# Designs tried in a protein design run: designed miniproteins, single chains. Part 97

Each design is a single chain, and the fold is of that chain. pLDDT is the mean over its residues in the fold that is shown.

## One batch from the design tools (miniprotein)

Design m3594
Fold by ESMFold2-Fast:
Structure m3594 (fold): chain A 55 residues (1-55)
Amino acid sequence: EIEELTKKLLEIQQESAEVVEKFRAGEISPEEAGKRLSELNKESQEVIKKIQELK
């Protein structure tokens, strides 16, 4: 349970790094990068909240 949530948090971190790399490479626009990062940040907050609720 907590293990699965921690794994999901790491996946979100990896996706965020990929978005930053694509933005730096010019593959995506600033608007697209901002939207993706905002979505990933929201997902990470939900995962963290679930972990806190399980403690």
Scores: mean pLDDT 80

Design m3595
Fold by ESMFold2-Fast:
Structure m3595 (fold): chain A 60 residues (1-60)
Amino acid sequence: STRERADRLFKAAYEIALEAGLPEEEAQRLSNRIAVQGLRDGLTEEEVRKRAKEEAEKLL
């Protein structure tokens, strides 16, 4: 379902954002944005992880 896919994409982005060193609040905001983009653009979990890493690095 769309909800289950959204949850998986969010968790994938969130793990990467935290690993990159973002605080939890910032990691949540970034991950929500990327998960929404991933649903619209049909991104895989791997593509979401890559995007999360790139975006997190820009914020550090």
Scores: mean pLDDT 86

Design m3596
Fold by ESMFold2-Fast:
Formats: structure tokens, sequence, C-alpha cells
Structure m3596 (fold): chain A 92 residues (1-92)
């Protein structure tokens, strides 16, 4: 199983439950998660997702600017990328 993908989906769920707007997309070989209107819970969930992805061997970059959060995760397979997007659609 992909702990990196699961950590991202858990963070997306937390952000949506916190009332934030979430966009999940594939850019090349990277999964890009953008959160707008992120509160402290969403920000902490995204920080945890970054750390979990890095620990799982994925490349992760997190940028926090005010209430906007962008997480980029590289090193995922096409199946993992597709699965993450489909799971995020199911949460919206």
Amino acid sequence: GSMAVQSVIDAVRTALEDGAKVSVRIEGDKLVVTIEGAGEKAKKAMEKAKETAEKAGAEAKLKIEGDRVVLEVGGLTPTQLTGAVLAAIGLS
C-alpha cells in the first residue's frame, strides 16, 4: 500500500472537514494538492502528509502562504497518482 498517497488523502479529508477549498491534480509525474482557506488543522495535516510522504521515500515539497497551502509529491507511480485523484474526487 502507498502510505504517501494515504497520508495525502487523509490531509485532504481534514482540510475539507475544516471548510477549506481543495484542488488535487497531476502535473507531469507529480501530485499537486492546493488548499485555499486553510485553518490550523488543515495546515498541520498537510505538514504531516509531507513528512509521511518523505519517510515513505517520496519527494515532497510544502509551501504555506497565509491561508494557502500547496503540497507537491513526486516519485509516485501512475496507478498511485490516478488513485489519489479518484479518492479526492470521492471526498468532494
Scores: mean pLDDT 81

Design m3597
Fold by ESMFold2-Fast:
Formats: structure tokens, C-alpha cells, sequence
Structure m3597 (fold): chain A 83 residues (1-83)
């Protein structure tokens, strides 16, 4: 379902952008624990969507969602290295 894939990708990209922005705000306040928590919550949602599209055989959507997950994981790693 191309429409479902497009909606999921738009939602996940928005959540990623908002989570990264909020995490940077929390990092500036010294609240690394909350910054990591917000990113981990969005990562969890992203990985659920990734599993769904992999099960459906939508390799193109799965690859794009995997890229979103990798970007979130990189941000989490950077914050953990600063703690």
C-alpha cells in the first residue's frame, strides 16, 4: 500500500525531526537522560514500522525507514558519549 508507506514515512520523518530538535534543547539544558529517552521512544516506533513494512515485502519503504532509524541511533550514540 503506497499510500500507507507514504503516510508512515511522512510521520516518522516529522517525529525524527521533532525528537532531534527537542533532544538538542534538552542537551543544552544538561538533561541528557530525557534527551536519550525521547530519541529511544521515536526509535522504538520507527523499528515497529520497519518490521511491518519488511513483513509486507515493501523493500523500498523498509529501506527508507531503516535510514530514519539509523539517524536516530547515531544521535542517541552521540548523547551517550557525552554523558
Amino acid sequence: DAAAADRALERLERLKEEAIAKAKELEAQGDYEKAIFILEEVLGLTLIELAVFRIEGDEAAAARIEEIAEEIEKEIKKLKEKM
Scores: mean pLDDT 86

Design m3598
Fold by ESMFold2-Fast:
Structure m3598 (fold): chain A 96 residues (1-96)
Amino acid sequence: SEELLEGEIYLALGVMAESLGDYDTAIKMAEKAIELLKGKDPQLVARAYVVLARAYLGKGDFEKAIEWAEKALEIDPDNPDARRVLEEARKGLEKK
């Protein structure tokens, strides 16, 4: 569908923004991707959740990073990126 293609484009933009350290843009693009993809493609939604988790981890928002990583793992339990974010964010909460 057109919404599926548009959602994939926003997901790709979110991935690009996150890789460049533009975490605020990554969050906005991933949220837009989720709106377009929810109920259509659970695996793409899980990928968008991983973008949110990585972006919040990059911002030092460990609680939100954990929340989004756990949501990604509910859809894709073997996702290595989501597991890595979960481990790093948990360690971030433990460091004083």
Scores: mean pLDDT 89

Design m3599
Fold by ESMFold2-Fast:
Structure m3599 (fold): chain A 93 residues (1-93)
Amino acid sequence: TGEEDAERAAEAILKQAELIAKNKDDPFATDVAIGLLRITAATAMEVAREKGIEPLVAQKLLEAFDRALEIVKGNPRAQAEIERLRAEAESLL
């Protein structure tokens, strides 16, 4: 269901945020994790539009992004990307 897809996306976003925090001194691992977080968010938002469930997916993504921002605190590049994605998700409301 769209709700299950949104929950899976939220979980994946949080796991990538944790990897970014854990691999602070590994630029390659950080870049990969940021890329996967971006692709996951973009895919979830696309599926939301196709299924007409934008508010449901937006709510789950916003909750995940708020938590992810706390996890990646001190990584300006990751914070900037998550803030951009958060603004995009908020536009679905």
Scores: mean pLDDT 85

Design m3600
Fold by ESMFold2-Fast:
Structure m3600 (fold): chain A 108 residues (1-108)
Amino acid sequence: AEAAARLAAARDAAAPVLARGGKAVQDAIDAGDFAAARAAAEETAAAVRDIYTAAGFPELGELAARVLLAATEAQIARAQGDDEAARAALAEAARAAAELAAAKAAAL
């Protein structure tokens, strides 16, 4: 019960951070500033890691960060018209998301 409550609190804390970070990434990509998009993704990833680490789930924080960073690279590749790089980044995001789902199940 305590582990589930801590995980739920971490998810609730991470949700607005991910929403703001995702918007910052998309706004930067729309502006053609891929360096700013990567910087926003790294800053958001660091904040998400800190949230999950503080809750006692550092592995979940690392996996959530991997999903965000891979998804950002997929968005950048699509914006540049690099379909091969976009597919590779999406495959990495999917792998990280599957590992995150498995780690969440194991943490409860």
Scores: mean pLDDT 88

Design m3601
Fold by ESMFold2-Fast:
Structure m3601 (fold): chain A 64 residues (1-64)
Amino acid sequence: MMSIEEIAEELAKKYGVSKEKGKRAARVFLEALEKGEILSPREIAEKAGVSEETARLAIQLYFE
């Protein structure tokens, strides 16, 4: 598992996603987990203002 910061750095370096967008996606996902709620990649993408692909990658990197 990676930290929010590490996920943002990896997304920026490997996939060309800005660090700000990566952090927003990770934050939205983390907050949902904190509430005991699971959001789909689509929902995270909409809330964070990123692509569904980016949201999915952020989730994947966080857990694996």
Scores: mean pLDDT 77

Design m3602
Fold by ESMFold2-Fast:
Structure m3602 (fold): chain A 68 residues (1-68)
Amino acid sequence: SLADLLARAAELEKRLQEIVDKMTPEELYEVGQAMVRFGEAVEAGDLPAARQALDELEKIVERIESKV
């Protein structure tokens, strides 16, 4: 549901706050683009596109968190 997607987005935002100061400019751009796509999809009522944008954002966050 949309509520589930919004809750997932809020959790990802919390994770991003922990790593934002360690992100490269390229990673900041990737995150920003995924967030824009999510917002646009939510505004359009395109739940499949919103889910895809969150899946992409989650993969970016996991990649950054896994950096050694």
Scores: mean pLDDT 84

Design m3603
Fold by ESMFold2-Fast:
Structure m3603 (fold): chain A 94 residues (1-94)
Amino acid sequence: NLDEFGRELNRLLREALEAERAGRRAEAEALVDEIVALITLPGTSPEAREEARRLLLRGIEEAARTGDLSHVEDGYVQASALLLESSARAAREA
């Protein structure tokens, strides 16, 4: 369900940003791990998942620091593109 997926994704992104703003880094990291799990595609490498996690955390951290929510969107777009490329490469090699 695309509507349910979008609702869950937006909830996790909002909660991660709120946790980071509150200085609850471990909670923000756990929420980002949930986002990565939610958007991970079949065949995605462990390296791509770790880099996606890093990109999302960077976006959340920068948005918390600046108040500019576009950093969350940028981090999500970069993470999603990386996971998609990793999955597509695995499919081509199968």
Scores: mean pLDDT 85

Design m3604
Fold by ESMFold2-Fast:
Structure m3604 (fold): chain A 67 residues (1-67)
Amino acid sequence: GGPDAHKAGAAAARAGAAGDSAAASTMGYENFLVGTGKSAEYGKKAAEAGRAGDAKAAAQYGLNSFQ
């Protein structure tokens, strides 16, 4: 956790909401690397959904990682 994880999770949610699955994947992965516990788990799921091209799922997981 911390400011970097919070910022990465929020960025993943915004990118996914904008339909940018590639950016959502990258930002979800960053949150997975710097987050802890549930934040890291949701960041990983956002990255996986983004890589699969599912921007809507990436946005939802990004939002969940942000809280």
Scores: mean pLDDT 74

Design m3605
Fold by ESMFold2-Fast:
Structure m3605 (fold): chain A 98 residues (1-98)
Amino acid sequence: SSEIAEELRRIGLEIDVERFFEMPEEVQKQMAPIILEDAKRILEEDPDSVLGWVAAGVAYFALGEYEKAKEYFKKALEIDPDNELAKKGLEEVEKKLE
């Protein structure tokens, strides 16, 4: 519980992650390396962290790495099929891979 709160503080709140997709592309690209470093740290501590997989997916999406983003969002959904952020991320990736 306390560790999840700490993870959310480093990456941002769930609402902040949702708003990330609404931000200008240039801002997304500037934030992506920071988000990716935090996500990798989270996943090193807990490989089953849905938040870690979602955050990495968001970062790869922002960097134009759509195939990697898809893999990370799918992994998040394998752990938590009801995760709204992972579902939204996958929808955004599918639009880019048309």
Scores: mean pLDDT 75

Design m3606
Fold by ESMFold2-Fast:
Structure m3606 (fold): chain A 73 residues (1-73)
Amino acid sequence: SKEEIEKEKKEKILKVTYETMRKVADLVDEYIKKKQVASPEEIKKAEKEMEEEIKKIMEEREKKIKKIEEEAE
């Protein structure tokens, strides 16, 4: 039924969101650990790299959600 398709779509989007949150949390944790041992210059580079990687993860999330929405029949 259409209601079952809508429910499945919402569950898939929730799973994608949860996976995205976990990936971002892991990157933040890595950055926090690196801050304890790295030089100021290395920390600044790591921060930029983390921000760029988070941006890529968020863009990938948007692509996956769009695909789920477009494929919901």
Scores: mean pLDDT 84

Design m3607
Fold by ESMFold2-Fast:
Structure m3607 (fold): chain A 67 residues (1-67)
Amino acid sequence: RKEKIEKKKEAALKLAKEKGLSEEDLKLIQDYFDAVLAGDEKKADEYWKKLSTEAQLTLIEAAGKVD
């Protein structure tokens, strides 16, 4: 659902800022969730692969807090 994905986006960006992730990682997190919300699986996969390992772990951690 869009609402759940938007909550995950908000939680991920908040946690990423708290961890001091780069502006580039913050932009990629935004682009990743925007692609997911648009149903663009190819773009979402491209952005996910461009995320740093720390940013990927941050997304996984934030997702667990929304579920």
Scores: mean pLDDT 80

Design m3608
Fold by ESMFold2-Fast:
Structure m3608 (fold): chain A 88 residues (1-88)
Amino acid sequence: SAEEEARRAALEAARRALAAAKAAAAELKKAKEAGADPAKIAALALAAIGAAVEVGLLARKLPEEVAAALVAEAEAALREAGLNFNAA
């Protein structure tokens, strides 16, 4: 059905956004460990936060348990990069 197809597309979009958020958080962590300039660290932090916000927005189209799991993974990636971002 069109509704099942839309649900699958929404899940795939949210998973791609989560992968992007994890990649952005990993780049931030790598830059911090390499002693990058504060300006570069700030730019990477904003990019990682933006990617995590996108996960939250896309997850709103998904069942609550699936949405919570994706948001939790994005928040965990940000925490590992040293960011205190909560979707609350």
Scores: mean pLDDT 84

Design m3609
Fold by ESMFold2-Fast:
Structure m3609 (fold): chain A 56 residues (1-56)
Amino acid sequence: GSGLAADLGQVAGKPPVGLSLEQVEEAAKKLGISPETAFGAVGSAGLDIGSALYQQ
């Protein structure tokens, strides 16, 4: 079990278990940011950015 490691490092290269790359890309387009930036933000900024992305 590596919950923190997954959120801090694993999601940086891959989407989290509750969010797919497609959802990140769609949300990023709606928010007006790059999907790669959103991807990193989800892993680093946590729910602050990630929540807005997949809830969009």
Scores: mean pLDDT 54

Design m3610
Fold by ESMFold2-Fast:
Structure m3610 (fold): chain A 66 residues (1-66)
Amino acid sequence: MTRIIARGASPEGATAAALTLIGSGAEVRVEYGDPTILEARGASEEGVRAAVDALRASGAEVEVEG
């Protein structure tokens, strides 16, 4: 399980990150807030990187656990 913690993420940025993870074959749970938390099961390393990049592009500070 990979946990992505994003501070200052827009709802659009968080949604884009979740869709990127789902598109990589992951099961994703999103807790919208500040921080926004995405929990991904079965995510590829490339899917996680793409999701993190999407969040950072939206101006978020991102931490990854897992």
Scores: mean pLDDT 83

Design m3611
Fold by ESMFold2-Fast:
Formats: structure tokens, sequence, C-alpha cells
Structure m3611 (fold): chain A 92 residues (1-92)
């Protein structure tokens, strides 16, 4: 949806303002995020924020390879995905 794309772009810009390099893609109710962290401390902190924001109706999958974080967020519907995006935006 247009609203999901707008919130994903807001998340990308927020993370980029903190020094991360970010690619985000939405497919249906699934969000794919690729993040390159500028430091190990920032990488750990960001992963913990995503894990700590587990919401009902959202499945979170995280893979870390070197300085790169791959996050897959699968929601039951667009409303739950939008809720997750809003919560992570509040936390970053």
Amino acid sequence: SSELEKKAEELKKKLESLGFKVEIKIEGTTLYIKIEAPSVEQQIGLVLKFIGLELDGVKLEIEVKGNTIYIKVTARNEKELLNYLNKILESV
C-alpha cells in the first residue's frame, strides 16, 4: 500500500540519518530490510530494537553477515505491518 511505502521510506531515511546504509522492499505483507551498520555497537543496538518490538501478528527473521543485517518482517495484514513500522520508527 501507499501508506506502507511511505512509512518504509521514513524508516530508511531515519536509519540513514544515524549512519546506516539501508535498502527496503515490500512484497504484500512482507517487509525486507538490508542494513549496513557503521559499527558493531550500532549493529547490536539495532538488532535488539527489532527483536524487542515483537508484536502480535508479526513474524520476525533476522540474519547477520559481517556488517550487514538482513531483516524479514512478515505480518498477518497491512495494518499489523504498519503498526510494526510505527513502533520501530519510535524506537530508532
Scores: mean pLDDT 85

Design m3612
Fold by ESMFold2-Fast:
Structure m3612 (fold): chain A 64 residues (1-64)
Amino acid sequence: SPELIELHGRAERLAGLSETLPPEDRRRVQEEVLEIFRYFLKTGDSEAALQRLRELEERVERLR
């Protein structure tokens, strides 16, 4: 689905952005991404899942 493609694309971008972070911060980002995907799989709420990924992306950018 288009929503899954966007979710995966954002998750991959986020993984790349987090490569420069300390290992503990990278692990936290990975855990939050997995939780967002689990939320999406449980609820089907792509809008909320995408918003959560955007918020996480902003936090990662601030840590860089």
Scores: mean pLDDT 82

Design m3613
Fold by ESMFold2-Fast:
Structure m3613 (fold): chain A 78 residues (1-78)
Amino acid sequence: SPSTDANLLLAQGEKAFKEGNLDEAIAYYRQAIELAKDDPFVQYQAYTNLAKVYEKKGDFEKAKEYREKAEKIKAEAV
């Protein structure tokens, strides 16, 4: 299912992030977002992890933008 496949992409992104492959991690998280657009749990996890990746890259503006996207999803989740 799209949610199952998206969770596998999140796991691959987390592995890439731990290995220091920041651009690869970003690519996996973006794919998870695109695949699971109707899954707020996947969207929240992907945006939260993208914020961490951009913070590690020193891109604090993008890190803030992704944190705000994650918080919006959390606030809109029922």
Scores: mean pLDDT 86

Design m3614
Fold by ESMFold2-Fast:
Parts: sequence; structure tokens; C-alpha cells
Structure m3614 (fold): chain A 63 residues (1-63)
Amino acid sequence: SDASRSGEAAARAGAAGDAAAANTGGYQMKLHGSEEEGTKAVEAGQAGDAAAAKAYGQRAADS
């Protein structure tokens, strides 16, 4: 789904420390119904917590 692809993109951006790309991915996740996971992935990416960003992105991808 679009939410799954956006979750994966947010996770990769978070892992790379790219807050702007993580914000874009998280916004797309929220738009496609993964609001909680999307918000947490964005926050983790902005904080530089790549592991948390990846985990939330994968959860959105699996839903």
C-alpha cells in the first residue's frame, strides 16, 4: 500500500539522519491511515533514532 511504501521511505530516511525525508514519509503515512506509526517514525527520524524510525516504518509497512 502507499502507507507501507511511505513507512519504508521514512525508516530509510531516519536511518540516514534525513529529517526532511523522514517528515515527508511520515506525512504520507498519516495521509494513508497510519497516523500513529507515521507520527512516531517522523519524531524518531528527527531525533536521529534510526532504530525507532525503522521499527515504526516497518510496522506501518506490515499493516
Scores: mean pLDDT 62

Design m3615
Fold by ESMFold2-Fast:
Structure m3615 (fold): chain A 83 residues (1-83)
Amino acid sequence: SMEELESRAEAVEEVAREALRLVREAEAELKAAGVEPSPEVVARQVGAVLLGIGRALDGAPVEEAIEEVRRLLREAVEEALAE
C-alpha cells in the first residue's frame, strides 16, 4: 500500500540522516587521533550506511538499523586506530 511505502521512506530518511551524523562523528574521532582513513576503512563506512538503509527498507525498526550502523562504524574506527 502507499501508506506502507511512505512509512518505509520515512524510516529510510531517518536511518540515512542518523547514519550520516555517525559517519561525521567517526571522521572527527579519526581526525582527533591524527589518523587518515584508508580506502578500505572508507569502504567499510559506506557499507555500514548502505546496510542500515537496507535494513530500514526491509522493515527493521529504525532503532535497530541505527544500532547496527553504529556497531559497524565503531568496528571500522577501531580497525583504523589499530594501525
Scores: mean pLDDT 85

Design m3616
Fold by ESMFold2-Fast:
Structure m3616 (fold): chain A 64 residues (1-64)
Amino acid sequence: SLAERIVAAARARGPTVTPEEAREIALENGVSETAATLIEARMKKKGDTVTAEELAEILKELGL
């Protein structure tokens, strides 16, 4: 799925990703600018970095 590709790309970068890195990965994988901005905003509420598991939860909440 699209979410699986995004999570795999995040895992390839390391144990955690920043909201900015997650936004870039989402855009590179064809997520709309609006959805990518929502991903970044939700990640910022969790902290400066998130795990691939936390990113997967955010993507699920957004219907991706």
Scores: mean pLDDT 82

Design m3617
Fold by ESMFold2-Fast:
Structure m3617 (fold): chain A 87 residues (1-87)
Amino acid sequence: AMKEVRVIARFTLPPGTSVEEVVERVKKALEEAGAKIKDISYLSFPGPDGTVEVIVFIDAEVEDEEKLLEALRKVPGLTDARIIPVK
């Protein structure tokens, strides 16, 4: 059955990377993995050596949380990903 989850994905991106393009890649990867995206938001801030740190927050409905995590791991620059069941 579909369950509501909150996904928190952290990225360290090379200098000059478009944050918006990375967010769109995350959204596409999750949708291709079978997630129904309800909301997506992000924070971005300067990282070390001119890198960009990004934290993406996704509210979604999913059948398989492991499949979502595998999809996220395929997005370049991912440093951490967490899936939290929603009440």
Scores: mean pLDDT 82

Design m3618
Fold by ESMFold2-Fast:
Structure m3618 (fold): chain A 71 residues (1-71)
Amino acid sequence: ADKLLKEGEKAYKEKNYDEAIELYEQAVREDPKNTKAWTMLARAYLKQGNLEKAKEYLDKAVAIDKERLRA
């Protein structure tokens, strides 16, 4: 997961948001509880102007954090 996040961050800095999204989607598939990966996915969608997807993935990250605090 960490390697995919670093590769995604590189793509994001190069403004290759499609590639960043693909890498972050792989990261959340490998570790669905990785809140950083969900947050980075939301950030990439926000840069594409997809506010609906950005909010959806931010809400997902918040939900996972709340579950961790209750567990």
Scores: mean pLDDT 79

Design m3619
Fold by ESMFold2-Fast:
Structure m3619 (fold): chain A 64 residues (1-64)
Amino acid sequence: SALENALLMAEQAAQEAIRAGEKDVETTISVSLPGSGPTARIVVRVEQLAEGEYRVTVSVELMP
């Protein structure tokens, strides 16, 4: 569940970057997830490959 929540946050960040018209952006997010407090470190990179075409890379690290 913690990993799933982290991936949902990453998806949201990627969607926001795409909507904003970002061409190459990397965002690092540290979040405390509900359900007794694991911390997630999320790195989301959005790269524009062509007009209307994007590559999204997500890296998730869960900490105790």
Scores: mean pLDDT 74

Design m3620
Fold by ESMFold2-Fast:
Structure m3620 (fold): chain A 70 residues (1-70)
Amino acid sequence: GPAAKAKARELLEKALEAVRAGDLETAIELLQQARKAGAPESDIEAALEALRAGDRVTALAAIHDAIESL
């Protein structure tokens, strides 16, 4: 519902800030919370895989795609 989408967006925006700050532990936690809030699973998995690989550019792109898909 709209409240869940708003919460997912908030968590994804915080995840973007965490990735930019190099706080990967917080970014991973926020992405997992966004998934539970109904963020697009494919975009979240892509972001998590990119972070695991050290590919911050791809991770940021996947998080932006998740936000735009809400």
Scores: mean pLDDT 85

Design m3621
Fold by ESMFold2-Fast:
Structure m3621 (fold): chain A 50 residues (1-50)
Amino acid sequence: LGLTPEQKAALEKEVQVGVKVLKNAVLISTPGVSEETKEKYRQELDELNK
């Protein structure tokens, strides 16, 4: 017996959000990244946090 479809969707969403949050946080923290690029990463994080 596995997770329900709703539970699997929630888990997959959290995994995807976590991965994207870490990737974008690293990119935002990288020296030399432009302000425009940082804004794009912040927007992506906001989309994933929905």
Scores: mean pLDDT 73

Design m3622
Fold by ESMFold2-Fast:
Structure m3622 (fold): chain A 80 residues (1-80)
Amino acid sequence: DAVKRAIKALEEMAKTTKDERDARAMRIGAQALEEALADKSLTEEQKVTRAISLLQALVSASKDEEVRKRAREMIEELEK
């Protein structure tokens, strides 16, 4: 489950990031994706699209290159 892997990676990144705002955004994002996974009205494609959009927003907002690189890698895996 690609979205479950994205949730876990966001939670792991939140623990290692030095930016408190990035950590908060990652935790909020992980929670939003967990809620999307529980929503039976969403298709698997819609859940993946939400994960990609969230990670793209993180790439745009974060000034930490390590965070941006990891988020881009996760987008690439979700697009397969």
Scores: mean pLDDT 82

Design m3623
Fold by ESMFold2-Fast:
Structure m3623 (fold): chain A 57 residues (1-57)
Amino acid sequence: SMREKRLEESIELSKASAPPAREALRAMPPEASLDERSQVAARAAGKAVKKLLEEKK
């Protein structure tokens, strides 16, 4: 079903985006603010998602 396919795609995006976001956060200093951490994680996740979507065309 469409719902199942969308769920599978969402899981795939999460699997692709979570590791680079975690690595980016791990590289940040412990003093970094939550806002800074959120921005860095979002940027890393966004790049991974964009790359995955480009490869699926």
Scores: mean pLDDT 78

Design m3624
Fold by ESMFold2-Fast:
Structure m3624 (fold): chain A 98 residues (1-98)
Amino acid sequence: SISKQIEELEKKAEEAKKKLEEYNKKSLEAQKKIEEGKKLKEKGKELKKENEEEGEKLEKEAEEKIKEGLEEGTKAGVEGIKAAAEKVANENEAKRLR
């Protein structure tokens, strides 16, 4: 049935939309992690003037946090693009069958 095919395509488009919203949220969380890491790096730089060992430890923690945020953000971005493409493809196919 064409009606059942349209319903299945619309369901896939809704699932893709939910994935897109999830990855957009993860991308924003990754951006916040990078910003927090940059602030932590500046604090480590200031602390290094009074305690070099503690300041270096804080800078290393900050760099690891920035790296994690960049990796998480890149992954969320790629997965988000895939989800957006799948949403559009299923919406277009559903419209074609109507």
Scores: mean pLDDT 89

Design m3625
Fold by ESMFold2-Fast:
Structure m3625 (fold): chain A 109 residues (1-109)
Amino acid sequence: AVDAALARLEAAGARMAEVARELDATASPEARAAFRAALAAARPHLLKAAKAAMEGNAEAAREHVEKAVAVLEAARAAATDPLLRAALARVVEEVREMGEALVELAKAL
């Protein structure tokens, strides 16, 4: 159902915003900058995934989500700050949840 997929996307986005707020409150400026850079690098892939989902292309949406996850996992592997690594791990989980929601949205269109 379209409404259920949209609700999952909204919930995942809210949880990612909470991760960013927690990191901003507790982490160094360098860790916060690295987190924002990782999200900025993943963003074009997530936009392509959303576009593919709106076009009803579940396979393309999944492929673009996998690219976003790969970018975030590379950033997590490079991170030495434990708060940054934990924040990126949580964002990967939320991006995977968004990916499942985008695939469901594509199938419902």
Scores: mean pLDDT 88

Design m3626
Fold by ESMFold2-Fast:
Structure m3626 (fold): chain A 64 residues (1-64)
Amino acid sequence: AQEDAEKARKYMEEGKLDEAVDYLTRALLKDPQNPEALQLLGELVTKYNRPDLAARVGKAVLEA
C-alpha cells in the first residue's frame, strides 16, 4: 500500500498521470485509509485540476 502510494506521488511529480492513477488505485485497494494515498487523491483535484482522474480512481476502488 505505502510503496504504491510513493510510486503514485513520483509519477504525479513526473507528469505521468496515467501511471500515477494506476498506482494510486492499487494503494487504495490494499489500504483505503492510507493517508498518503488519500492526500494524493485530493491533490489530483486541488493541485492538478484533474477531478476526472480522481473520479476514475474512486470508481475503480468502489467497484472492486
Scores: mean pLDDT 81

Design m3627
Fold by ESMFold2-Fast:
Structure m3627 (fold): chain A 77 residues (1-77)
Amino acid sequence: SLVETARLLAEVARALRAGDLEAAAEAAARLDGVPAEEALAALRALSEEERRAAAERAAGLAHKLLEAAGEAPLDVA
């Protein structure tokens, strides 16, 4: 679901900002359907600036997906 994907993206952003690459890799692995070890290796290959940019992109995408989910034509309070 969009909400579930948004929550995983928010977790990637939060973990990257905290410097918790293992937690970021677990969330990213679930998003991409890859092993967590592969996601961790990819995140470690990034520079600190690239990891910061990735966190900002993940947070922005999470916001957009939550907005899109809230715009669904469902009669939900």
Scores: mean pLDDT 79

Design m3628
Fold by ESMFold2-Fast:
Structure m3628 (fold): chain A 109 residues (1-109)
Amino acid sequence: SAAVAAAREEALTEINRAYNALKAGDYEEALRYAERALEAAKDDPGTRAAALAIRALALLKQGKYEEAVELAREALALEPGSVLARRALAEALEKLGKEEEAAALRAEI
């Protein structure tokens, strides 16, 4: 339907805003935009995976390593090909001292 297409377009706009905020180092803003994307298209696995990957990386940059691992694993369960989620997971595992698990994930990037 036109409403479903509009919701996906809105979610994509919010994902792009979240990613731009993440690249700028505005981690709180990145989290807010990612949450808006999830709210706009909560039933779309691709949008959910992208939003979770951005949230995982933002939490990683804030030093919330355990939360970053949980969200990155959820993102990979929805989209196994997510390079962003794999990077977030690998970096978070390295910060938690799980270097062998992190190295295996980096080999797949």
Scores: mean pLDDT 84

Design m3629
Fold by ESMFold2-Fast:
Structure m3629 (fold): chain A 66 residues (1-66)
Amino acid sequence: MSPAVKKLEEEYKKNPNDADVYLKLASAYFREGDFEKAIEYAEKALKLDPSNEDAKRLLERIRQAL
């Protein structure tokens, strides 16, 4: 696990209702090639903030990469 993902996991523990933290986790996992976790966290971001266009765009990019 990269240092960036570890930092974001700690931020998630402190702020579990922060959609931006989930979006950052999804983006970090996508960059590492872990598409399953990237989708999981992007969907969690959308569940917290259904209007989040960045999360919707990230999910589409991840699905295109599969």
Scores: mean pLDDT 77

